# Designed miniproteins, single chains: the designs that were tried, part 49

Each design is a single chain, and the fold is of that chain. pLDDT is the mean over its residues in the fold that is shown.

## One batch from the design tools (miniprotein)

Design m1696
Fold by ESMFold2-Fast:
Parts: structure tokens; C-alpha cells; sequence
Structure m1696 (fold): chain A 88 residues (1-88)
């Protein structure tokens, strides 16, 4: 499975968990996604740029996804986006 396919699958699992209010499963899959991003930062930026709204994609593209601070900011951005999308 490609990095892009793995990221897409994890996002779908997070969305499903959020719709079911399964916070533990959502958090687990988000942590797995962040681990994959840490291992493949450039491919992850490319993928997220196709999935996220343009303004969020530009914000992510400015992050250093190899740093703990960059990954923490990505988690914040993704958490806000996913909660707004799947729990509204």
C-alpha cells in the first residue's frame, strides 16, 4: 500500500470514529497518521494539499513535519478540520 493510500485510509477511519463519537479510536488513528507523516513528510504534504481546503493546505506546507513542533501544529490543524467536517 502506498503512503497516499495509507493516509487516505487513516483519514477515513478517523472520520468514521468521529461520526460514532468513538474518541479513543479517532485519537489512535490520528496518532498512526502522524507517525506515518513523520516517516514520509514530503509525500504527506503533497497528499494533504489535495485533501484539505487550500488555506489549510498552505498552512501545512509551511510546517516542518520532521519536528515535534511541526507535528503538533499539524495535529491541531487536522483535529480542527476533522471535528468541523465530521461532528457538525
Amino acid sequence: MSVKEQLEELLKKIGEALRNRDWDTAEKNLEELLELVREHPEESKEFLSTVLPPEKAEEVNKLDLTSEEGLAKLKEILSEYLLETYTS
Scores: mean pLDDT 82

Design m1697
Fold by ESMFold2-Fast:
Structure m1697 (fold): chain A 78 residues (1-78)
Amino acid sequence: SIREFVEKKKEEFLEEIRPLEEEAIRAVIAGDEDRAAQLIAEIQARMEEFKEKLIDELMEKFGLSRQEAEELLREAGL
């Protein structure tokens, strides 16, 4: 199903960014505010890139409108 496709893509992405998230947490614990901010910004940029790519894939593969794709992402917690 389309929902299973979205969930699988989400899980794959979260696994991909996990090391970066862990590095950000370590920077926060160490009190390295500049490094933490840089890593958080990178995670946010990766998330936005992933969401746009997923929207494009949903539109191309399943014939969804952009609005329908965005709704599916919101339902998936993206």
Scores: mean pLDDT 88

Design m1698
Fold by ESMFold2-Fast:
Structure m1698 (fold): chain A 81 residues (1-81)
Amino acid sequence: MKLKTGQLTIVTLKLVAKNKAQFEEIKKILEEAQKKLGSKANTVDGAPVTLIGGNKLLVDEFVERLAAASSEITVLEEKVV
């Protein structure tokens, strides 16, 4: 049984929260992402957020949820390593 080379999906995002409620939603989604992806996402206001996970579909799901929760999203980097 051949396992595929363990690839990590890395997505770096810049998110804009228009108000405190949006920032709290973004923070909640990132806390969920840390639990499910097993990686650290760091949120400091104005700092880029990096998501890292071995499951690309799950990483993509969290990117989509963050886009829905924020006023603006910019994908700064997306790579598979």
Scores: mean pLDDT 71

Design m1699
Fold by ESMFold2-Fast:
Structure m1699 (fold): chain A 90 residues (1-90)
Amino acid sequence: KAFEAVVKAQQALNAGKPDEAERYAEEGIRIAEENLKKKPSVFDELVLAQARYLLLKARAKHPDPEVASEAQKEIDALNKKREEIRKKLE
């Protein structure tokens, strides 16, 4: 169910429907968090991380400039951290 919500969020983003993507991503987060409370799972941790990332991407496309700006800053921070990790692994 959590993974299905993440797939629907990605499909909504690809279809240019950020409002739907945000709703599905939030649902994926809630379900993945509930699953993790019952059983620790690397799969559910990855689903949770992906749902959070898709939520940020959906918010970056939001018509409210404040919401879009905040989401874009978080995406930029994540991209910067990934680049730092990449350089450190060399």
Scores: mean pLDDT 78

Design m1700
Fold by ESMFold2-Fast:
Structure m1700 (fold): chain A 92 residues (1-92)
Amino acid sequence: DPDLEKAREYQARAEELEEKLANSKTFEELREIVEEAIRELEEEGDIELAELFRKGLENSKTEEELRNLIDAIIEIYRGKSRGYLARSLRES
């Protein structure tokens, strides 16, 4: 089930981001988390979401702003996971 697979992938990414956010202490470490998320989205062809995150990164000047951006990314990934799961349940 490709929708169930995508639901699991986005849930895993959200959980990984939460762990990285909890363990990151510097602006540079937080920036690297966002840059990696952008690269993954570009590789998957989600260019619009990747551009949105890049703009968020360019506008983030403090550790708190980067933490807030990563929290927003986590919520977006959780939303995508729920969307794919709901689709899988409707098509099953």
Scores: mean pLDDT 83

Design m1701
Fold by ESMFold2-Fast:
Order: sequence, then C-alpha cells, then structure tokens
Structure m1701 (fold): chain A 65 residues (1-65)
Amino acid sequence: ERKKVLAETAVKIYGMSAGLKVKIREEDGAIVVTVPAGKGEKVLKEAKDILESRLGKKVKGVIEP
C-alpha cells in the first residue's frame, strides 16, 4: 500500500542521513527492521516508533554486528 511505501521510505532516508543503511522487510504481518550495531540502536528505536505509529503493525528490530 502507498502508506507503507511512504513510511518505509521515510525510515530509509532517516537512516541514510545518520550514515547508516536500514533494511526493512515484512514477515507474517510483522515488519522487520535491521540496522548495524553501535549508532544503529538509536536509528532502530526511531524507525520502530515511525512504523508502528503510521502502520499499526508490530515491528521487530534486528541489530547486525
């Protein structure tokens, strides 16, 4: 849906402005967000807040070393 694409794009842009690549995928109606370790933890929290508030879906965070 358009709202989902816009929300995912906003999160990816936010990650890029922080110098980090954010990966987003959907699994079983939940959204999975993957970020690199270190500064990625802050980006993950903001990404979860944006996606959960805008899409009303559960968001799971994954941190890659």
Scores: mean pLDDT 75

Design m1702
Fold by ESMFold2-Fast:
Structure m1702 (fold): chain A 93 residues (1-93)
Amino acid sequence: SLAEARARLEALEARLRALHARGVELYKAATPEQRAQLRAAWEAFGRAAAEPLAKAKELIARGGDPAEVFRELDRYEAALRALEAGIAAIAAQ
């Protein structure tokens, strides 16, 4: 349903906010090399996430097909998982 799609989007946005807060703390303690890697990871996320997020929000706003919203949210979540993995790998250095 669109209500379920909206709840999933809210959960993903909360997850991104938590990840951003973690990224900021890591950046403060990071080496110059790790800072460059963190910036690259966020830039890659921005490129991968922008279109799926915009489409999901548009579909929700106009009462579009929930299946199409979930497909866009799946792509957004894949980008978020890649960012999470990248930040974890940098933190483990």
Scores: mean pLDDT 90

Design m1703
Fold by ESMFold2-Fast:
Order: sequence, then C-alpha cells, then structure tokens
Structure m1703 (fold): chain A 90 residues (1-90)
Amino acid sequence: SPYIEELELLFENLIKYFEVYKPEYTEEFKKKMEEILEAFRNLDKEKAIEEITKIVNELIEKYLKDDPELQELLKSFLKKVIELIEEEEK
C-alpha cells in the first residue's frame, strides 16, 4: 500500500530527529513503528488510529513532558498519519 510507504517515511523522518535529540529513545520508537505497521496491515483502520494515538500519548507522557517542540512535532505527525489512514478509506 502506498500509504504504508508514506507512513514509513514519516516515521523515518521523526526517527532521524530523535537520533539527534533523544538517541536513547530511538530504538523504542522504531519498535513502536513496527507495531503500527503490523496493525495497519492486519487490522482495520480504526484500530490502527487507536494504537498510534495511544503510542503517541504514551511517548509524550513518558519521555517528552519537558520538550514542547518535540510534543508539537509528534502531534503534527499523529495528525498526518490519521489523514493518510483516512485517505486510504476513499
């Protein structure tokens, strides 16, 4: 699916940002990306949206409380992913 490829590119760009500012966190984020891609391939879009929203919120709460710029980046990423999932429904 072209939307999976675009999702992978979005995660890749975000991972590059985290490698600079939160290198210890990059591996965990890669694992979460793999979980999202697996869910997207095997589950309906509603479940994929639920899972990525949950992961993004957990990441903000656990690692990014004091990083408003990274919170904004992650929220923008979430919005973009939801848009891509919704576009595939059309």
Scores: mean pLDDT 73

Design m1704
Fold by ESMFold2-Fast:
Structure m1704 (fold): chain A 71 residues (1-71)
Amino acid sequence: MEEIRQANLARLKAVFDRFPEAYRRHLARLDTPEERQRIEEEVKEKYPDRDPVSFELGRAIAEALAEAEAA
């Protein structure tokens, strides 16, 4: 579990380095208490066996990449 989370964090850092502004904007949006809480609850409901943090990090990476591509 922790190893997967660490790997996801490393991938996040790589994405952050390539898309710093888009990544920061997405993180700021996802860091809002209400939005993160809603996502966390949905992840736990759909994937109870998955670590919500790791799953959410993966989604944040995908969103940051999509946003940078659209920009």
Scores: mean pLDDT 59

Design m1705
Fold by ESMFold2-Fast:
Structure m1705 (fold): chain A 85 residues (1-85)
Amino acid sequence: APVPAPDSVLAALSRALGREIPRGTTREEAEELKKELQKRELERLLKRAEEELARAEAEGAPQALLDQIRRGIELLKKKLEELEK
């Protein structure tokens, strides 16, 4: 029989996802929900970084700064790719 996730974990996930999570949600199901949260957070950070890059490019920022932002975006994309399984 699958092991139920701790109530503290389910409460934290419920708050972060903005929806009620059923009692009896398994640890495996809770891990999938954690991955969903991590993916949403990385997608949010990626969107902000891409918006920052677009703004910096529009403002004529130095190439060194543009390269730093681009490196940050690539790191976020790599982390997101590692979670997409």
Scores: mean pLDDT 80

Design m1706
Fold by ESMFold2-Fast:
Structure m1706 (fold): chain A 85 residues (1-85)
Amino acid sequence: MEAAFEASKEKALERLGLSEEEKKEVEEKAEELLPKAKEEVEAAIKEALAAGELTEEDFTEEDIELMAKMNAYSEALKELLEKKK
């Protein structure tokens, strides 16, 4: 659910004490990373389906896109935090 992802994102940003500029930097980096994150999620799901760990009914295309967005955002946030150290 996009609403749940947005709420989780806001909560994480509040806990980290990021500025508005830093929040924007994370968002822009997440957009840049999204195509790679989507390919990685699709590859992982394909492998899990082949291994019998998942069924096609467990995931929709919308779920795949949401997972890709979450992964891209997580990587972008991690890069920002590494840069600040």
Scores: mean pLDDT 74

Design m1707
Fold by ESMFold2-Fast:
Structure m1707 (fold): chain A 76 residues (1-76)
Amino acid sequence: IEKVKEEAEKLDPALVAGAAIRAISTSLGDEVSDEDVRRLLLMEIALGKIGEQSELIEEVAKKDPELAEALEELKK
């Protein structure tokens, strides 16, 4: 998990969050795997790195609106 946090710091937070949300959203209809849970945590870390959740959601919405909705739900 700490390694994931370090990777999120280096990568584009919007891309990292988008990928993590996509993984967890896809799994929500079924059982969630451990890796999907870690992806969700990576998304939360990416939000922290940006410091501006609204901008992160905006970027995710441009590429995948469904992921943006999932992000908003987790943001709450």
Scores: mean pLDDT 55

Design m1708
Fold by ESMFold2-Fast:
Structure m1708 (fold): chain A 81 residues (1-81)
Amino acid sequence: SAVDEKLAALREETVARVEEALREAVARGWSEDEMEKIVKGIMVETMEELDADPSVSPEQRAALMAEIGRAMRELMERFLA
């Protein structure tokens, strides 16, 4: 569905934004705490975008956030290894 395609695109965009931000933070010598703050900030922006969209249900928002959270944990593990 159009909603499923939109949610998939938002997931990929959010993951890409976090990966870029973390790569830049590592290059700038930012701390793990600062990197965590960046990730949380991007997640908040994504939630605000989803909350503003009346075509997305609370259940779809929760499912997408859980999926994004898993991807963020994998990215943090990769960048902090």
Scores: mean pLDDT 83

Design m1709
Fold by ESMFold2-Fast:
Structure m1709 (fold): chain A 74 residues (1-74)
Amino acid sequence: SHLEERVRRLIETLLNSPDAEDRAAAALALGYEEQHHPVPSLREEIREALERALGDPDPAVRRAARVALGVLER
């Protein structure tokens, strides 16, 4: 689906983008998408990517991942 394609692109950006601002934006967008348009089939993949981002060298990416994970835990 279009939503699954968007979510997969966001995961790819979060894990592979050289730009910390793009990674932070992707983490927040993943939280937003799960809050408003959840994709149950990708929930585990999203959680694993966000958990990995908690170890990102950039503090803004780590904060974004923490916020997004808070959405998934609800």
Scores: mean pLDDT 86

Design m1710
Fold by ESMFold2-Fast:
Structure m1710 (fold): chain A 98 residues (1-98)
Amino acid sequence: MITAEQLDAYIDALEFGFEIYERLYKEGKITKEELRQFALDTLNELIKWVEELKKRGEKLSDETKARVKAFIDRVKELFPDDKEINEAIEKLQKLLDE
């Protein structure tokens, strides 16, 4: 069972992991597609966790919502024209605004 505290821990881990992947991409050690796949997988995992919390009537803190929105903004900056990523972002934003 996913808790709000576990979501916050996951966000800590994803922020660190994304920073590492972005650095590896800038160093030419991974492809743009590998960075994209990491971003997409992370967005889909966040969607799943937020949906599970909402099913149980749990509310996300304003701080948690702000952190997720900051991650969304960073992904949008890197992949502004990516249809699949933008669709995942729209779904996640709707979940946060409900």
Scores: mean pLDDT 83

Design m1711
Fold by ESMFold2-Fast:
Structure m1711 (fold): chain A 96 residues (1-96)
Amino acid sequence: MTKLTYEERLKAAAEKFAKEHGDEEFRELAEKIVKKVLEGFEQEQIDKIIEEVSEIENIPKEELREAIKELPGTAEFHLLLYLAKENPELLKEILE
């Protein structure tokens, strides 16, 4: 059994997301998201992600915090992919 590493699993998910959106620019952004997730986040960056996604999707901030607590790294990865589609300017600030 070939066990994919966490990095390989994130890269595969990012590639799938980019293919589903059919955009070469999304592929580059998805690669930057994988790198940032592997590097980790400051609490201020996590708070910005939660605040923006909560406002766009009308989801309670507490629900997003619990998702990150249950699936650290993976939850942030999916929230950043969402921001790549809905608010790429904020995502650029988080990735810089």
Scores: mean pLDDT 75

Design m1712
Fold by ESMFold2-Fast:
Structure m1712 (fold): chain A 94 residues (1-94)
Amino acid sequence: LADSLVKYLNLDKSTAQKIADAIELMKKENDNSLEVINKTIKDIKLQSFVQEIYDLIKNKATSAEEAKKIVSVIYSDETLQKIVNAILEYRKNS
């Protein structure tokens, strides 16, 4: 995920790693952390891919705070399709 975010969103490695780590951490608090992302992202396709990644690496603890960090990055970028492409690339290679 982090490498895909660097490639498709042109993010620095630190930021991409934080997003990837936040998605992993999001799982530690069960499904509650996804509520913030799902409410914020109205793109059904992007929501689906975020959910799939959450399910893929489920069982890792997460916090609502970390989920909010992911949401902040997604909204500030405004290029949701690039994020979707990064998520798709991660899924394809996972």
Scores: mean pLDDT 49

Design m1713
Fold by ESMFold2-Fast:
Structure m1713 (fold): chain A 61 residues (1-61)
Amino acid sequence: SEKGKELGRELATKAIELAKQYGVDEARKYLEEILRKHKLSVEDAQAATEEALKGLDEAVK
């Protein structure tokens, strides 16, 4: 979904900052916790998670 993708992009930015400071595993824990707290629909949660992880993985190469 569009809303999920927008959220995922915002979360990717914060996760990248955490990954640079504390490592990728800590950034992934942050994403899981934040996405759980947002109480998204299944479709929005999936889209946000995929977009956020994609952004994180591209940035930490």
Scores: mean pLDDT 74

Design m1714
Fold by ESMFold2-Fast:
Structure m1714 (fold): chain A 70 residues (1-70)
Amino acid sequence: AFSPEELARMRRAFAAFDTDGDGRIPASALGFALRTFGIDLSEAEVAALVAAGDTDGDGLVDYPALVARL
């Protein structure tokens, strides 16, 4: 489980990579954003987060909804 501080850090990381401000980031950017802010997850853990956030399978993660559910 993620702490509230880790979730806040994740949200800030994702927002930094959300260059168009639509509340969504590419699945490929998710792992890089997390590592940039010091959250080191395995490829399998990143894939699980993508699956949880990309419920419609379009390759974009709704990161505010994802973080709110973690």
Scores: mean pLDDT 74

Design m1715
Fold by ESMFold2-Fast:
Structure m1715 (fold): chain A 93 residues (1-93)
Amino acid sequence: ADKEAKKLLEEARKYIDKAVELNRQAQEEIDRGGDKQRALELAQQAEDYATQGYELAKKAGDISGTVEASNLAMAALSQRVDAELLKERILRG
């Protein structure tokens, strides 16, 4: 049980880290006045990775309730919101 939860938390961290990187790349593309389609694709990928990270962290929390699982779930939701706001900014601008 604990080994399964630990593996899920490690996977959640990887997905969240990727979402952070993709959101950063999308923001950089916007800030430089670059390709809007590329920025949108990066933000979409960030949203997908953040959603997967959230689901993994939530599943880990359901198996072995820890502050780490809760913190990772919140971090994932934050990255998903950032991606959604970036997509809105791209589509309106």
Scores: mean pLDDT 88

Design m1716
Fold by ESMFold2-Fast:
Structure m1716 (fold): chain A 84 residues (1-84)
Amino acid sequence: AEGVGEATGGDPAAMGAAAGEAAYKAGGNSKVELYHNGEKVGETIVDSHASNAEQMRAGAEGALKGDPNAHKLTGKAVAKATKL
């Protein structure tokens, strides 16, 4: 299954929230890819061993590691999670 989360770029917390939403919707061990203005800027893996809240936190942390310059971005951020 796939999940998608969206947020406005330019804020690491917003990009992290998009990644967390995507991981939560995917519902399992998932590869989360972060896109900004259609370009892939990072990826991480989120394990389904955690509760929904823990999955969202793991996705957010992964997205922030994948895009250390998120604070400079002003466009739309999209996170896509694909179940492994």
Scores: mean pLDDT 60

Design m1717
Fold by ESMFold2-Fast:
Structure m1717 (fold): chain A 82 residues (1-82)
Amino acid sequence: GMLKKRLQELQEKTKDNKLVQNTLKLLQEILDKSNDPKIISEVESMLDQLESIIPTIDSQQAITKVIGLTLRAIGILIDIEQ
């Protein structure tokens, strides 16, 4: 749906940023594995956060926030696989 299009657009925009690319791949994997509206809503929120962070990604604070989102995505994947 629309979230998968947003993911693809961000992947194209962030080709040079491996950390962001890895986070986007995890979000795509979550959407491929779950149709739960709560999980979809959480992915949408995380994607909104990434979009706001990306323009300032050169800062240590921005990098730390992306790492936090990566860890959250891993947690969601673990929960889905239970």
Scores: mean pLDDT 83

Design m1718
Fold by ESMFold2-Fast:
Structure m1718 (fold): chain A 70 residues (1-70)
Amino acid sequence: TVKVIIPASQVKDKAQVKANLLALGGYIAEENDDYIFANIPANAVDKFAQDNNLTLTFQGKTILQFAAPE
């Protein structure tokens, strides 16, 4: 699994993003007003990014997510 940090304030639909994580075999480790901290299977990362129209950036073994398509 890969650790993913998602800026919660920049996500249009938090419930949908959480549902998509669970559907791909991921889970939410922690959530606060600013960030969703989740783990996702490595083989599902690209599909998660595409399905949620997200750009993911690696920092060490943590993926930082950007809601904007860049």
Scores: mean pLDDT 67

Design m1719
Fold by ESMFold2-Fast:
Structure m1719 (fold): chain A 86 residues (1-86)
Amino acid sequence: SLEELIRGLSPEAYEIAEEFRKKGYDPELIASVISAAVAEGLTPEQIRELIEKVMELYKKGELSREALLKIPGVSERTARAILAGL
């Protein structure tokens, strides 16, 4: 769950997760993206940008491996981890 993930996050990643939770973003999508990004060692700025872009793609029904790989800082591992969490 997002709450379980948040307890284990760095202060910076925790703040990003809380920002998007307060904005009304899907908790499972936030958890999937944050978990994958933290595992890849992405910066707080990269994590924030990644969540915004993933949510936009998800809302459009365009979320795919290829679309995720076009996001700066997203590896194939990160893209697969995000999709597996959905």
Scores: mean pLDDT 76

Design m1720
Fold by ESMFold2-Fast:
Structure m1720 (fold): chain A 59 residues (1-59)
Amino acid sequence: DMTVMQDMFRDMYAAGASAAALRQRVDDAVNRMQAAGVAQDVIDAQRDAMQSFLDSLMA
């Protein structure tokens, strides 16, 4: 769920998480989706959406 992921990223950022920690969380999510057999184009779109959100959050 995109809302749950966005809330998690906001909470991590508010708690003082580094940019590297937030990026690692995106990588962890991508790895879990790959392990679950999600199609690569879906994973790429989801990764791009998460990265765009983090860029907006950290701007």
Scores: mean pLDDT 80

Design m1721
Fold by ESMFold2-Fast:
Structure m1721 (fold): chain A 99 residues (1-99)
Amino acid sequence: MKEEIAKLMEELGVPEEVKEKVLSLIKDESIVPAVKNLLKYKYLGDEKAKEEIKKIIEKKLKEEDYESLSTIAKIAEVLGLLDISIYIGVKVLEKVMMS
C-alpha cells in the first residue's frame, strides 16, 4: 500500500519531509490511485494525470466519500497543488448545498 507510493516518490525525487507528510495521510488503499496521479501531475506536469484526478474526485463525490476527498485535498495542499485542493472544496460545497 504505502510502499508503492514511497517507491514512486523516490523515483520522482520528492523531498523527504514531503514524503513523510504524504505517507502519514494515507490511511486507505482507495485513495492510492488519486495520490499517484497527484504526484505525476506535480512532478511530471502530466495533464492526463490531472484529468484522472478530476475523474476520481467526481466518483468520490457521487459515492459521498467525504473522508477520502478531505484526505486527497490535504495531500494536494502538501504538494502545493492548490488548484486541486480548491477544486475539491468547491465541488464538496456545491454538492452539500444541493443536498
Scores: mean pLDDT 84

Design m1722
Fold by ESMFold2-Fast:
Structure m1722 (fold): chain A 75 residues (1-75)
Amino acid sequence: SAEAQAAVDAGVAAARAGGEAADKSGNPEGLKLAEQGARYAALGVSYLGQGDDARARAYGEKGREAGLQAVKAAG
């Protein structure tokens, strides 16, 4: 669905931003959150590819949350 695609896209974008911010800061908590966000975003992409829109949306949203927390933790 368009909603599942949007959630996954947002999760991927946030996980990428979180990873970049955590890498630059070197903050251990930010790095852990960035890794979590990347894993959730990857699961969202995988489930979207399988046609499991409900899980794709859920993991996309989790990836977005973790990615944004990683950016915040990085400062």
Scores: mean pLDDT 89

Design m1723
Fold by ESMFold2-Fast:
Structure m1723 (fold): chain A 72 residues (1-72)
Amino acid sequence: DWRADPRALVRYARLVEEAARQEGIEVDPFDFTHPFVVRLNVEAAKAGVRSLQELADFLASRGIDVRDVAEA
């Protein structure tokens, strides 16, 4: 599970922060009570996202530019 790798968690955080930034908001990517974070994770799960690459592809498919997110 990528969620158990600290380097993967950093990349997850950057992806969520970039998605939120493009909507003009600032969020804690690990606050699973925040409406943006909850919505993003629920929609990603419904789309079958299980990896960080799939999360990046999911965000790109929704018009979020994540190409410049630095690797952890």
Scores: mean pLDDT 74

Design m1724
Fold by ESMFold2-Fast:
Parts: C-alpha cells; sequence; structure tokens
Structure m1724 (fold): chain A 92 residues (1-92)
C-alpha cells in the first residue's frame, strides 16, 4: 500500500514526532481523523512503529511522554480529544 505525506516517516522521524502527535499539537481535527482512518488500514509493522514513537516522543513533561490524546487535552483541543476517543481511544 502507498500512502501520501502524512505517513512520510522519514521526515517525521527527523523531528521524533508521529503524524498523530503533530496533528494533535496543531489542533487539526480533520487531519487527526484522516490519520486514524488511514492508520487502521496500515500493516501491523507501521502501526507498531507509530506506537514506538508515541512511547518516546519529543514532547515530554516531567520526563513523561505525552500521548496524542493527553497532548490535545493539555492544549485544550476539545474536538481533537473527541475524535481520538471515538477512533480507538474510546474505552466504550
Amino acid sequence: DVFEDPFDYESLDKYGLTPLEVAALIGDAELVREILERLDELPEEVQEKIKEDIENPDIVVNNNPLSPLKLAELLGHEEVVKILLENGFDPN
């Protein structure tokens, strides 16, 4: 499968940020939705790579890495938080 620039890991790896973290940081709810939709279609290897980057992101507070959900919550991006919860982060 071939995906366009939101999944260009070479560019994102340079900054240590996942595409989902970037979208959560800037508060782009539509981009978050598209990334999550495309991510579910990606092979397991790519999903694991994104999980690894989330575990060790550049965005840390008190030596604790911030998940995309927590990052959006801290920045007050309510729409992004809702989309993340509805697309795999929702415990319901």
Scores: mean pLDDT 60

Design m1725
Fold by ESMFold2-Fast:
Structure m1725 (fold): chain A 98 residues (1-98)
Amino acid sequence: LSEEERKKLDREVKIALVEMVLGIARYYLSKGDTESAAGAVELGIRIAKKYADEAKKNGDEETVKEFARILEELADIAEQAGASDVAKRARKTAEEYK
């Protein structure tokens, strides 16, 4: 793989990992398991923040914006799960990447 192809794959894998956690949170919410949904959102916030910080350090504005979007979606799931403090943290974290 070229250096550019490796960077693209790394980006796509990191986004896919956080999107998978988002999907897991949505799955638990759909089953009425609000505690597990909130826990998945907490994990998603930690992973998304780590990858967004890395993307920001590298000047990858598009990837930073994508993680900010995922953090907003995580906030919506947390709010629907009744985890308002988790939702506030997700929204605050997303604001750091605007």
Scores: mean pLDDT 87

Design m1726
Fold by ESMFold2-Fast:
Structure m1726 (fold): chain A 113 residues (1-113)
Amino acid sequence: EKEKVEELVEKSKSEDRDVREDALQELYELFMEDPKKYAKPLVESLLYVIKNDPSSELRLRAIEVLTHLIKTHPEELEPYKEEIKETLTEVAENDPSPEVREKAKEALKLLEE
C-alpha cells in the first residue's frame, strides 16, 4: 500500500494528463476507504496539481475535489488547513486562469466559515 501510494503520487505529476487524472482518482478512492491514512498523500497531490499542473481544467477540478473534501471530511483535513489556505490564497491571486482564481476564492470562503 505505501509503495502503491508513492507510485500514485509520482503518476499525478506525469507528462500525460490522463495518467495524472487517473492517479488522482485512485488516490481519492483510497481516501474514501481510509480517510485518516490517505488524507496526507491525497491533499499533497491535490495542492501540487492546483499550483503546478499545466492544464487549467485539471487545476480547476483539483480545487473542486478539495472543496468537496473540506465539506465532507473536515476532521481529516484539519491538519492540512493552513497549507490548503496558503495554496488557495496564492492561486486566487496569481493563477493565469481567471476561472481558476475565482474557484480558489470560493474555496477560501468555505475555510473562513
Scores: mean pLDDT 86

Design m1727
Fold by ESMFold2-Fast:
Structure m1727 (fold): chain A 64 residues (1-64)
Amino acid sequence: GPAEEASRLGREHIAELRAARNASAEELQALVDRAVAEMGRLLDEVSTRVARHELERVLAEILG
């Protein structure tokens, strides 16, 4: 269902972000923004906000 697809997409986007860690900060932020927009089509507002926080946390880990 939508929640299961959103979970799969979240894992795939985190993996993509980690694989792209040598990209520019601007490119990494664009990946996060795209991931959140895609997941937001499947999730409610609260779950979308949680997904953004998780992706932004991964981005912060990559950027140091």
Scores: mean pLDDT 79

Design m1728
Fold by ESMFold2-Fast:
Structure m1728 (fold): chain A 98 residues (1-98)
Amino acid sequence: SASELKKKQEKKKKQEKVAKIIGLVLRIIGLAIDDALRLRESDPELADKRVELAGQAGLLILKGAPKSEIFELIDKALSPEHVPEARELAEEALELLK
């Protein structure tokens, strides 16, 4: 029926959005890992802490937390070079959650 087809289409759209959001979060974490690999030889504790902060930012994105809180964690987790890209990825993920 048309009603059943619509429910299947809505489920597919939700699954596609969730996959895209997870992909964007993983890209942010990937940037933090790249930064951490460069830090690990000189400061392994800071490297590990930055990856943890990026993970926390990802969880806040999935919860739809305020952009200001997410950006604060991104700024602490990532090098200045990666912060603009990570902020853009976070904004895209938050837009998909609407």
Scores: mean pLDDT 86

Design m1729
Fold by ESMFold2-Fast:
Structure m1729 (fold): chain A 88 residues (1-88)
Amino acid sequence: SAEEQALGIADALVEKAREALGLEGEEREEMVKRLEELAREGEEALKTPEFKKFSEETRAEVYRRLGEVYELLGDHERARELFEKAKE
């Protein structure tokens, strides 16, 4: 389902963000930049009518996963905003 795909993509981003923490130098910078781009694309998807049709539980999980990505990438303010949306 579209919900399962969204959760799978969000989970994959979290795993890649964790992987980036183990990298150093240019490899870390390249991975972080790519993950930041993908996370921003994810945030844009959250604004679509399609996302709003997902169950409340699935929407909360996607918000939590994206919040984890930003937290791992060091964007603590954006992470907090996403975690707060997960509670709504």
Scores: mean pLDDT 84

